Designed miniproteins, single chains. Designs and how they scored, part 114

Each design is a single chain, and the fold is of that chain. pLDDT is the mean over its residues in the fold that is shown.

## One batch from the design tools (miniprotein)

Design m3961
Fold by ESMFold2-Fast:
Structure m3961 (fold): chain A 69 residues (1-69)
Amino acid sequence: MSREQLERVLERSTEIGTAIVLGRYDLALELLKREGLSEEQARELLEMFKEAIDKGESTAKVIEELLKK
């Protein structure tokens, strides 16, 4: 994933996180793919977001950690 793609996902992090909380994984994947992610990249990032949400962390925090590299 490019830095630019991750920054766009960060801007939509609330929308994506809301979709995941509502169990709308189909919508979350579609939103990730619209930012230029492949299906594999979108699925991997979705799993990271699900784990973060389950721990009480934000989806934005996941992206911030990925951007540190």
Scores: mean pLDDT 81

Design m3962
Fold by ESMFold2-Fast:
Structure m3962 (fold): chain A 95 residues (1-95)
Amino acid sequence: DLPEDVVTLRFWETLDEENVPLLNGELSRGGEVLLSESWKLEDLTEEKIEKMKEKFMEILRELEATLPPEYQPQLEEVREGLENLAKKLKEELKK
């Protein structure tokens, strides 16, 4: 569906089978899912948010080595989006 070298990072909230709020994250390249994770919002700590961020950042580092130069600006935007999301989630945990 997407061009082969387009990297997409998506985050969305759902409820699980017990109506517990989940944060879902998906990293894709050209429509192929590279990483898909779900976290209970109630179980998120600053440490878990950092581990989540590092998992996605690790895949993004691998993609940086393989993507054509024209897609590098997009990859930086995805990284910035991930950093901003992690910051926002940590701010919400502080109450």
Scores: mean pLDDT 78

Design m3963
Fold by ESMFold2-Fast:
Structure m3963 (fold): chain A 73 residues (1-73)
Amino acid sequence: AEAARQQAELDRILELAKEEMERVKKKYPSKKIADQEIDRIYKLALQEAERRGFTPEQLERLKKELDEIKSKL
């Protein structure tokens, strides 16, 4: 139950970060401004996961997934 809850929580953080990054890309026509806001969302997602006590391995996976989302924007 706890492991499944942690996985769902991590997936929710990823979902929200992806939605926010996509929204920011549409909102800001300037690549420079969009990139700054995307980096802020990235940082906030990692900080939230750290606050929730995710393991270093889970944080590395989250970082890899966030990097992939950024590369596809």
Scores: mean pLDDT 80

Design m3964
Fold by ESMFold2-Fast:
Structure m3964 (fold): chain A 84 residues (1-84)
Amino acid sequence: MIEELKKKLEELIRELEAAIAYLEHLRAQGREPPERFRELARKLIEEGRKTVKELIEVGGETPENLKLKEEIEELIRRLEELLA
């Protein structure tokens, strides 16, 4: 279960990075993201927060788990700023 949570977080990190890149690309072109994308991005943020909480609760505050938490929280912060 812990390994599955780590794999899920790694996948979520990739998805968050892709969402950030897409929004930064649109911003550079003076374009607004579609509402469907905003909804999917908000769900991605919620899933990331939920999954990191579960990893810490099940796997404990190990250096590896804390590093994943810091990485995903930073990406969530960046994505939220871009969605504002």
Scores: mean pLDDT 84

Design m3965
Fold by ESMFold2-Fast:
Structure m3965 (fold): chain A 106 residues (1-106)
Amino acid sequence: IELVKKNVELIISRLEQTIEWLRKEKDAEKAKLRALVEELVNRGEVYLTLRQLKRKGDKEGVKYAEEVLKILDETSKKIKEAKSIEELIKVYEETLKKLKEFLKKL
């Protein structure tokens, strides 16, 4: 559980920083590429945590890590569909809301 909590807190911090950057960016293609790369990194980190938890036999940690991956998978799909910087910001704001609600369960 503690390891999943740390991952979610780090992801929340990164998403808040990226939203701040997106508000200053004018190149939609560059913004979308950065968002796609960041989601790949975020999902990769949670996946590594999931592997570690499976190795330790932490069944509850595995469930929570899988729930976080599901949220990030939905975010990744919406980023691919986004056609503007404003849509990317909305996707990230929605993801932040879901991750903050998730933290309340931990």
Scores: mean pLDDT 84

Design m3966
Fold by ESMFold2-Fast:
Structure m3966 (fold): chain A 94 residues (1-94)
Amino acid sequence: SIEEVIKKIEEIANEFIKKVSEIDPELAKKLEELLKKTLEEMKGASIEEIINIVNKFLKEVGKLLKDVKDEKILKLEMEMGHRLQEIIAEAKKK
């Protein structure tokens, strides 16, 4: 269901933000605000719209991390991006 896809996206993004908060709490707060806005945009959205919203979210995360040199945070971003793309790819097949 669309609701289960949104829930999985929220869980993956929250896991990323929690791990970032252990390294950079100020960056984590900015990511939390971005995720909250992203989840609001997903309310009532179609699967196609959710795919576009997630891609926009990943792009905005990349902008927030543009000047971040911490390899642990960058690795966490890559892992989150990969997991979110897997969820999208699976949802698109249904």
Scores: mean pLDDT 87

Design m3967
Fold by ESMFold2-Fast:
Structure m3967 (fold): chain A 69 residues (1-69)
Amino acid sequence: SKLEEALKQDGVIKRIAEYEKKRVDEALPLLVEAGIDPEEARQLLDDGKTSQVLERLPPELRKKVEEIL
């Protein structure tokens, strides 16, 4: 039924959000080491502005964050 499909889709969306949160949480310490404010870093990543975050990183940290995100 359409209801079962909708409930399954909601569960998938929740799992994707949890997975994305884990990746962001893993990347945050590296961003803080680069001198980016953790609140600003989180906001930029939530807004899909990953390229703007990466531009602010030194080359070594940029490579590590790219592998996580």
Scores: mean pLDDT 74

Design m3968
Fold by ESMFold2-Fast:
Structure m3968 (fold): chain A 86 residues (1-86)
Amino acid sequence: SERAQRLRELVEFLRKLKESIENGEIDPEVLTPEMIEAFKNNDIEKFEKEVERLLQRYGLTPQQARDVAKKLVELYKKRIEEKKKK
């Protein structure tokens, strides 16, 4: 029950985080202040590190957090690239 609840919370968080990245919107309910700062500064490495840290707080292992953070960073890079072409 408790494990299922944590998994649901993680999935919902990841859905909202992905949506914020894809839309290029800063959502203070989803992003930490450190993630917002990295996002505003296009500091991809800092953003990845802060995402890894947050995912570990949700109970992911360091390796799982890295794998998920890398995928989210690829979405972030793609969004920055698309904005530069307009």
Scores: mean pLDDT 74

Design m3969
Fold by ESMFold2-Fast:
Structure m3969 (fold): chain A 98 residues (1-98)
Amino acid sequence: KLDEILQHLEEARRHIERALELTKDNPEVVAALRKVLSDVRLAEFYVMQGKFDEAIAYLERAIERIDEILKNFDLSPEAREHLERARQHLEKAKELLK
């Protein structure tokens, strides 16, 4: 169960890092994605401590930030797909923490 949660967080992180590579020419998108990555890392930290309510809060913030990025920026289809996959993995991690 814990391994499943951590695997979803790792997959989300991987997809966010791929989106960062694809958007490196847009400093505003890079700054926003770095905040998403920070929230995912904080969620992982709280999962490892058994602080699931804190972890859920950071996951919800990461998901909200991804939704804002997808709405406000014109991204390549590849970058958009990676962020949508990251969002799905974060939702799965959140579901497993409840």
Scores: mean pLDDT 90

Design m3970
Fold by ESMFold2-Fast:
Structure m3970 (fold): chain A 110 residues (1-110)
Amino acid sequence: STDNIVQQLQQQSQQTGDLATWAYEKLNSKNWGAEAFYIQSLLLNAKRSLQSGADSVKSGDLDKAYDFVSKAYNNLKKVADESPDEDIKKRAKQLADQTQQIIDQIKKLK
């Protein structure tokens, strides 16, 4: 149901925000301050896009939901590909894979 998709997107947004905080602290502790800022920026953009996606599903705008959740996926995929830390890469990949499953659910409703 659309309510289940909204709940999944809200949970993904929260987990992505948690990863943003943890990744920033971890990279900054390694004197990777510029990388920490960049990775945090990508993750916070993904978090906001997932929240916007949830709001769009709730309002019945599935085209906007698809666009926002796809933007979140692209930002998470970028973190998975570009992060200098293997644990951050793995967590970002898991979130990207879960976000792709939500995109597939939205496509089936369009």
Scores: mean pLDDT 91

Design m3971
Fold by ESMFold2-Fast:
Structure m3971 (fold): chain A 64 residues (1-64)
Amino acid sequence: SLIDKAKEALKAGNYDEAIQLALEAYRRGVAENTPEAKEAMELLKKALDYKSKHTPDAPDPPGV
């Protein structure tokens, strides 16, 4: 499924792919009124958060 693909992409660090897959899963879930829409939205938020933290715009060092 698109949700499973998005989860795999997120685990692999492919945040852009995870975002695209989560967006497609969300759009399909909303159109078909399925619980997948909620899971896809949470995956999308998580992928965006991870991408934001891994695109260094003054990243904090691990210790301080």
Scores: mean pLDDT 73

Design m3972
Fold by ESMFold2-Fast:
Structure m3972 (fold): chain A 82 residues (1-82)
Amino acid sequence: DELAGWRRLSAEEVLALGERLAAAYERAGQPEVAAQMREVARSLAAVEDLYLGGLELFEEDGVLVIRMDIGERATLEALLAA
């Protein structure tokens, strides 16, 4: 299974993750990025069979940066099988 280790996200889980990330950016003094996180989460919550493989949050040049491996199952299976 190309998605071994990846976790399926419900719409509720996507929105909850977006809010947690937005809160972290607000605490870091980046409210514009927090607003973008909420907008992206709303868009992703509409995607069926969304999977998360990795999530990293780190500081770079005094700002919070996030890296996520996330996508729809069919697209991820095609990419990982290539």
Scores: mean pLDDT 74

Design m3973
Fold by ESMFold2-Fast:
Structure m3973 (fold): chain A 58 residues (1-58)
Amino acid sequence: SRAAQLQADLEGLRRAKEELERELAEAEKAGAPPSKLAQLYAALGIVQAGIDFTEELL
């Protein structure tokens, strides 16, 4: 069903968010360059927008 597909997509997005948050924390601890941190922050923002959008469709 559409609802089941949206739930699966939402779980995938939540896992992607957790992975990105872990990568960001590791990168910040390692003193990664600003360009790398900016890419991770941008990716996290895109994933969060996807979560918010998918939740509105459920």
Scores: mean pLDDT 88

Design m3974
Fold by ESMFold2-Fast:
Structure m3974 (fold): chain A 68 residues (1-68)
Amino acid sequence: SGAERAAEQVGALAAAGDGRGAAASAGMLTKDANMGPEEQRRAMEAALAGDAEAARELVRKAAIKAGA
């Protein structure tokens, strides 16, 4: 599904050490899904920290909310 693909892509970037790329994608996806600023911040911080699992979870939630 689109939600699974988006989560996998962001998680893969975070796991590979591309924290900036992962954070940019996570921030955009959570913002586009109209998530609150706290959820947007948490997704970006998880991605920057290389927490691939947390980044995947938050992005998957955002994509589902956006209809993916």
Scores: mean pLDDT 80

Design m3975
Fold by ESMFold2-Fast:
Structure m3975 (fold): chain A 86 residues (1-86)
Amino acid sequence: MEDFEKGLENYEKMLEIARERGLPDEVIETFEKMIKAAKELIELERKGASREQLLEVLTKYGLVSGDPAEAEAVLDSIKNTEVEEL
């Protein structure tokens, strides 16, 4: 249940690094979508939202194709993401 706030912080740092390195706009847009999704997930988690509502956020931002296994993997990735050297 915890750690979306860590994912948000890590995605914000990765977005800054991506911009500084001049990575393609598509990469920058992906990080921006991840940040928006993480912010909504934090608010929903705080309100005790269902797992289905959390997975719907990923679909809303186009981060998953609607495959439940893919959605679960992306949700876990957001929770466990660490800052990587880009």
Scores: mean pLDDT 73

Design m3976
Fold by ESMFold2-Fast:
Order: sequence, then C-alpha cells, then structure tokens
Structure m3976 (fold): chain A 69 residues (1-69)
Amino acid sequence: MEEKVKKAVEAIEKAGGKVLAVSKTKISALFPSEEAFKKAAEEAEKLGFKVSARVDFGNGRVLAEFELE
C-alpha cells in the first residue's frame, strides 16, 4: 500500500470514519456525521487527496471517496 494511502486511511479512521475500500489511489469511507467527514477531508487534503465523490444519507451519515492527485 502506498505510504500516503496508508496515512490517509489512518487519518480517516482517527476522525471516526469506517474505511470500506482501498486502492493505490482511492479510498472509500463511511462517516457517522458531516463533522467526522470534514475532519477526515482536511487531513486527506494535506496528504494530496481530493474528495472525488460524496453521498449524503438521510440519517446524517456521509459516504465519501478520496482520490490521490
């Protein structure tokens, strides 16, 4: 696993996100709240990741995909 991807996974989990899928350049994660998603997104952006997809659920949960570069 790429070092940046590993660090991004750790940051997502620390923010309260549940990592669902990991590839060489993409990470998919489910967040219990918008606050948890925002914290994870800020840390992922520092590592060179961008939010490539987002789905908001009616129960306040957020599914997001982060892509390197």
Scores: mean pLDDT 81

Design m3977
Fold by ESMFold2-Fast:
Structure m3977 (fold): chain A 99 residues (1-99)
Amino acid sequence: SKLELDIEIGVLQVHLAVQKTVFRRNSDQEIIDKLKAKGLDEAIATLEKQISSNQAAKKRLEEIYKKTGDEELKKMAEDVDAIIAREQAMLDKLKAEKA
């Protein structure tokens, strides 16, 4: 239903706003240091899970955009893609540290 779709979009908007705030307020190294508080393997596992979640969110935003034509959803998908790129760079750094 339209109501269910509007709720889903609202949840995606809130999650993106939280992530954008974290990435705006913290350097990549500060995020890495916080993730490493429970150890390197847990940091890698947590970041891989976050990347997977963000990839699913991006795909869902693109699907809703294709159905609705709402340009805000396209912009949200682009913002999620930028977050994924930063998370991938951080993951590569953590994996290099483990090797």
Scores: mean pLDDT 90

Design m3978
Fold by ESMFold2-Fast:
Formats: C-alpha cells, structure tokens, sequence
Structure m3978 (fold): chain A 61 residues (1-61)
C-alpha cells in the first residue's frame, strides 16, 4: 500500500538520520504519488536533517 511505502521510506530516512536521506525519500515518495510536490519541495528546502525529517513525518501524517 502507499501508506506502507511511506512508513518504510520514513523509517529508512530516520535510521540514516541525514538531510540527504530525507530528501531522497521525499523525491521517491513524490514520484510514487504518496506525497505532494509542495511537500517534497519543503523537505528538499529544509536547512537541517532534523527539519527535513520533521517535514517528511508531517507529509505522511
């Protein structure tokens, strides 16, 4: 399911703990139709890993 894909992608990004991992997850989730372009852009523009991961969690809530 798309919800399960989102959960797995978030878990992997959180385990990596990096801004790059959060951005990669957001891009993939946008391409798969799980999150919006605006949500993916917000994650991509985040200044820190913590901010990017928080935005990714919010997008999947």
Amino acid sequence: SLEELGRKALAAAEAAGSRAAAKAAAHDLYQMGVISREQARAVNGAPTAEAALALLREALA
Scores: mean pLDDT 85

Design m3979
Fold by ESMFold2-Fast:
Structure m3979 (fold): chain A 89 residues (1-89)
Amino acid sequence: GGAEEEERKKRIEELVKEFEEAIKNKDETKAQELLIELAKLGASSETFKKLLELAKKAGMDENLLTQIKLLMAEKNKDEEAEEELKKNT
């Protein structure tokens, strides 16, 4: 239903803002926790791309950057597979 998707979208937007704050504070532990929560909520590949750019610009640890890249790549593959299925239907 629309209400559940809107609530999930709002939660993702809130977590993205918290991630931006964690990055500004160089809080890698908090940033990592927020990435896990965003992944659980099914944040888009576009969302993870934005988080990766923010983390890179802030000079965050390579481990955090690698985790974001993996989540982004995994979500992008899932989205591409879904689009391919829709085109072949």
Scores: mean pLDDT 77

Design m3980
Fold by ESMFold2-Fast:
Structure m3980 (fold): chain A 76 residues (1-76)
Amino acid sequence: IASLRSREEVRAEAERAVRLLREAAEAAKAGTLSAERLAGAAIRGIGVWIDAEALGDAESAAAVEEAIRELMKAIR
């Protein structure tokens, strides 16, 4: 079950990862981002990105990549 991710499951996880990454970016801008929150968002984002790339879901992969870049810019 853990290894049988459908395209719909990966898309839904990508949407959740993008939200978490954007919330982390806003926390970074506010000076409230913890290392634990940053690590959690990054690990989730990278995991979903790998799954999206493996399934050829370029749109989900691109959305996660963009959210990660926004987070990195915010913690600069």
Scores: mean pLDDT 79

Design m3981
Fold by ESMFold2-Fast:
Structure m3981 (fold): chain A 100 residues (1-100)
Amino acid sequence: MLPFDVASLSEAEQRALLTEMVRIVEKAVEEALKKGLISEEAAKEVRRLLAEARAAVEAGDFETALRYLARALETLAKDAPDVASETHYEIAQLVKDAAA
């Protein structure tokens, strides 16, 4: 589970924040694939989970979006734990900046 409380943000702010989180994880998967750190099957699964997260964001279901995003990061961490850790740090900074 992502240790982020986004419930205090407006719906528009939550949508923008979660959309950017999905973008950050998509970039991480691309880099992991480029470096040969993740299998093609694992990358496909992460991208599937990110597509589900994006659909949930568009539907306004931010709790479901966060669950899919967490699963995507967990899947990435199995093959590329360093990339997943760096990605989690980027997301944490994004949340901090959005809350400012």
Scores: mean pLDDT 81

Design m3982
Fold by ESMFold2-Fast:
Structure m3982 (fold): chain A 69 residues (1-69)
Amino acid sequence: MPSERLAEAALEAVRLILSVPGVTDASVLVENEGTEARVTGIEVRATPEAEDAARRAREEAERLLREAE
């Protein structure tokens, strides 16, 4: 199901963001509405020195999530 692919992509996205040195927290919010799943938010916390790397990781995560929809 597309929702299962999105859930797998969300887990991969969290792991990708957390793999960045200086990232202290990462969350992907997914809501299920019947048979459809949607990403409602991506939250990342990083040290100031890792902000650019965290931003790039978040952009890559958003790409993975979009491809899984």
Scores: mean pLDDT 76

Design m3983
Fold by ESMFold2-Fast:
Structure m3983 (fold): chain A 76 residues (1-76)
Amino acid sequence: MEEEIKRLAEELQRLYEEALKLEDEEKRKSVLELINQAEKHLVAAYVYYAEGREEEARRHIEEARKLLEQAKEILE
């Protein structure tokens, strides 16, 4: 779980850097919104993981993953 959160955080950072290079303002805003939502879910996942609440942590990890996948599709 901790390793998975770390991998998603690294992916989020890469997507954020790519989003900042976008000249299309609407596309950039859409990607940054998804990244912002994914970041909030990763923070929640880390907190729940630290509390031993694995089911809640897992749900937030899966939501973050979905949001990052949507961001990648827009960046294509």
Scores: mean pLDDT 86

Design m3984
Fold by ESMFold2-Fast:
Structure m3984 (fold): chain A 56 residues (1-56)
Amino acid sequence: LSTIERVAMKDSGLTKAELDLLRNGEASDEQIRELAEKYGLSVESLKNLQEALQAE
C-alpha cells in the first residue's frame, strides 16, 4: 500500500478495492457520489484523492 492509500483507509474507511477503482480511473461520477455518501465525504475530496492516486 502507498502512503496515500494507508492514510485514506485510516481516515475515511475506504477499502483497498474502492481505492483501486479510483486509482485505475474505473470509478464513474455516479460511483464517486455513492462513495461520498457512504463515507460522509465530499465529491470534491474524492476527486482530489483520485488525482493524487493516479499521480503515483
Scores: mean pLDDT 81

Design m3985
Fold by ESMFold2-Fast:
Structure m3985 (fold): chain A 62 residues (1-62)
Amino acid sequence: SMMEENKKKQKEIVELFKRALADRSNVTSDLIEIYRIELEMALENGEKQTAEIYEKMLKKLG
């Protein structure tokens, strides 16, 4: 279900934040992965404006 997928993605985001806090040398890569997950969730939930924000953030970082 979408709820189970969203829970899994939220856990992935938390693990990426923990990774970034432990080793800041990879923070940009960790943020890119977080923004990709957030974009995917926004698109799945039909949140077009939120999706556009994350797309712009990703373009700026990569």
Scores: mean pLDDT 81

Design m3986
Fold by ESMFold2-Fast:
Structure m3986 (fold): chain A 72 residues (1-72)
Amino acid sequence: MQADIEEYLKNLEAQVKKAKEKGLPEEVIEALVKAHKEMIAMLKAGAPLEELEKKNKELLEELKPLVEKALE
């Protein structure tokens, strides 16, 4: 369980790193960091991994239009 959660958090960190490397706007990067912090808070509150995966998917759907506008 703990190791799986740590791997999930590493994936979130990798997403933020890739966004910075691609030069995405600070607005998008800040949204990713905020979501990362929210997911960590959910983990500390004892939320199951499935809830975290659902939250991550919802976040990616919310950020998609912002990323598309930024790449314009």
Scores: mean pLDDT 70

Design m3987
Fold by ESMFold2-Fast:
Formats: sequence, C-alpha cells, structure tokens
Structure m3987 (fold): chain A 89 residues (1-89)
Amino acid sequence: LTKEELEKLKKEFEKKAEELREKILSGPLSEEEAEEMTLQLAFYSTTAVLLEEILKKGYKVTGIYVDDGYFVLRYLKNNKEYVHRMKLP
C-alpha cells in the first residue's frame, strides 16, 4: 500500500468514527444499538489512530486483510514485522 492509500483509509475510518459519534449523541437509540455503535466506534477510531502513527513514523505496511472476523494490519518497525489484530464488531 502507498502512503496516499493509507492516508485515504485513515480519513475514511475517521469519517465513519465521526458519523457514529454523532448518531450516539443525537439519536434515540436502543441499548442494543448503542452497544453495537460503541463497538464500531472503538474499532474505527482505534484503527485510525494506529494508521496515523504508522504514517507519521513512516512504518511500511505489508498487509491489510480480514481473517476469521479479525481486522489484521501488518507493518514493519525497526526491521521487524508487527501484527495488529482487532475483532470486527
């Protein structure tokens, strides 16, 4: 993935997180809907923060994919590959 593709993905996730925050704050939500939206918000916001760090530090992303219900992000830091796994909501 290029730097431009990572910046685009980060902005997309930031936008999704912001839309979820607005819905949680403004909408009459059931407990079930609020819980599900909160989990989605945690996923998008946390992943956007990680992508921001990767971009600022210049780490090389080696893979982004979904595996067994987990979002998987692989990147190189100090010549070692790190794997970030987060359960999809």
Scores: mean pLDDT 83

Design m3988
Fold by ESMFold2-Fast:
Parts: sequence; C-alpha cells; structure tokens
Structure m3988 (fold): chain A 70 residues (1-70)
Amino acid sequence: SEEQQRQQQLDQARLEAQRLEEEEGLLSRVLEDTDGRVRLVHVDVARWGRERSEEILRRAEQLVQQRRAQ
C-alpha cells in the first residue's frame, strides 16, 4: 500500500536523522557555548528548517543521556 510504503520511507529517513542527531549532539556538547553550536543550527536550517534543527540537537542530547544511563 502507498501508506505503508510512505511509512517505511519515513522510518528509514528517521533512522538516518537519528544518526545525524548523535553526531551533531556529540559535537554540540563539545562546543556547547561556542560558535560551533550556532553554526550547526544554521547548517541544518537549509535542509531541515529551524524548528527541526533545534529538535535534532535536543534529541541528540537525549540519546547521549540514555546511553549514559545504561
């Protein structure tokens, strides 16, 4: 079904986004109070938009925290 195919594509894109979130999260944590974090938001805006870029950074932080809890 088209809905199922679309859902699978979205799930795959989400997995790729999670990978990017982990990488950006690690970088943003190292450069949390530096131009690095601001630059990451600006870079993502061109592709994901401002709102999503902020969510990516937040999600990356959550993923790092979850890994530490294990």
Scores: mean pLDDT 57

Design m3989
Fold by ESMFold2-Fast:
Structure m3989 (fold): chain A 70 residues (1-70)
Amino acid sequence: MSREASQRVLDAASTLLQAGVALSPLEKAIVAALLRDPEASLAAIARAVGASQATVRRTIARLLARAAAL
């Protein structure tokens, strides 16, 4: 991911947490991975969190959609 794309995901997670919405364990793991390496590829994030790239991509898309719906 680009640093800018990672920041967008981190901002979405922050918005959900400020609204009192709990993050799933997978969402928390993805956020932690992006905080450690904002330029990490989807493959690197998937390896770090123990999920497939498709699962990581879907989880990020859902996180962004949930934040946008607030």
Scores: mean pLDDT 85

Design m3990
Fold by ESMFold2-Fast:
Structure m3990 (fold): chain A 66 residues (1-66)
Amino acid sequence: GDEARVAQVREEVLRAARRFAEEHGAEAAMKTAEEAIQTFLDLGALDEEQAAEILREVREEVERLA
């Protein structure tokens, strides 16, 4: 994949997850992140490995805020 595009998606998803966790809690943040990542998978913008890595980082970020 395009490394720069994947990095941008990762940063945007992490930023959104942080904001949602603070405003709506960890469960809502994780659900929103999972839905966004699934959409990128369905569009072919991410592969399975990239999606799994971003989701793992989102979980770590959300847990850090809890």
Scores: mean pLDDT 80

Design m3991
Fold by ESMFold2-Fast:
Structure m3991 (fold): chain A 70 residues (1-70)
Amino acid sequence: MLSRAQAVAIIRALQRQGLLTAEQAGLLLSALMDAPAEMSADQLVEFLRRQLAGRLSDAALAALEAALRA
């Protein structure tokens, strides 16, 4: 199970690496606050895809998915 704290750390790391813009990172962190406290990486990726449909680039989604499943 992936905790919310782990997901937050991953999103912040991707923002620092330049793989997410500040706006994209903010949207992801906001959506995470509505997520269950613990979920699998696959469940979290699917939840974030549904919550942020059309608001993230394909590159940003690919980077997030790879990092969350690592």
Scores: mean pLDDT 78

Design m3992
Fold by ESMFold2-Fast:
Structure m3992 (fold): chain A 79 residues (1-79)
Amino acid sequence: GMEQAKKLLEDAKRSLEEGKKLLEKGKETGDGTVYASGGVLLIAAGTDAYLARRLAEKAGDKELAEEAEEIGKKAGMKK
């Protein structure tokens, strides 16, 4: 439903922000483990955004579906 799509999108936004912070910290410190952890969070963000988009499309919420697609693109998901 719409509430589930919104929750997944919020989770995706959080994972995207945390993932980017870890990637930047890993680059600054040279810590490959921190960098890899950032990559895992970007994958999680992309997955949640994809699911949010699918649920929003089924619910007819075009605006929510478009926002979820944009978050997925920022997470590095290629079509």
Scores: mean pLDDT 82

Design m3993
Fold by ESMFold2-Fast:
Structure m3993 (fold): chain A 62 residues (1-62)
Amino acid sequence: SKIEELKKRLEEEKNHLKSYQAGLDAARAAGAPQWQIDYLETAIKREQKEIEKLENEIKSLE
């Protein structure tokens, strides 16, 4: 069903977010350059927006 497909996509995006968050923590701990921190922060914001969009779409179908 559409809702099952969206829930699978939501889980995949949540896993991507976890990976980027872990990457940001590691980069900060290692004293990575600002461009790398900025890249990871931007990736996290994009994933958060996609997750919110998917959660809202799922709610609209329930």
Scores: mean pLDDT 88

Design m3994
Fold by ESMFold2-Fast:
Structure m3994 (fold): chain A 72 residues (1-72)
Amino acid sequence: MSQAQKQARIAQMQQRIQQLQQEIQELDAQIAQLEGETSVQGIAKLAGLKIRRIGDQFEIDLLQQQIAQLQA
């Protein structure tokens, strides 16, 4: 892969990471509001938000690994 192709791909991955980081911040705020919720609906919503946050963090970790491989 050319250096220009590597830089373009890194830029795309970096933009995706920024989007995911913003989403995690929003999810963390919602999770904080629902912590201590005792209703079945509130507990279910909290669980869903936590699962989504895990998924977003996993995608960030994967993208960071790919960037590191392209920079090596």
Scores: mean pLDDT 84

Design m3995
Fold by ESMFold2-Fast:
Structure m3995 (fold): chain A 95 residues (1-95)
Amino acid sequence: SLEELIKKLNDLIKKINDYISQRKAMAEEQKKRKEAFYKAILEKRPDLSPEEVEYIKKLLDSLRARTKEQFDKAIRNIARLLGLSDEEIEEILKK
């Protein structure tokens, strides 16, 4: 029936809108964490050349994750490769 079809379409639209809202909130949180991480790297690694700094920024800007856990794991892995301690990484992630 047309009424049953309309109900199914409204349920689908709600699910899509909820998904979009969740994705936007996650993207905003990830952006803030990337900016905080970038600042911490600049403070901890003043030895980096302007070219290396630009590369790190592009690398962080390219980072994509489906979950908070996946994102946090990726940030920890990048930070370890850049020579940050586990304590320094956890301080950044708490902000």
Scores: mean pLDDT 76

Design m3996
Fold by ESMFold2-Fast:
Structure m3996 (fold): chain A 69 residues (1-69)
Amino acid sequence: SQLAADIQLVAQQAGIAASQGDLAFVADYLEQTRLGKLDKDSLLTEALVLLQDPERLEKLRQEFVPVEP
């Protein structure tokens, strides 16, 4: 998705190491729970926070089942 590509770009620019799986999960999570409620800059900021908190990200993976587009 475009959001996943944008998250990957800003993470790289911020020097954040993230797997493709983590990037995809964060994009899917934000699209399902935050899209239309937050602007793009806020979505990208929340994505960077989640990518820097691996314990929180793993907990969200256990509670969230993403729906395929």
Scores: mean pLDDT 75

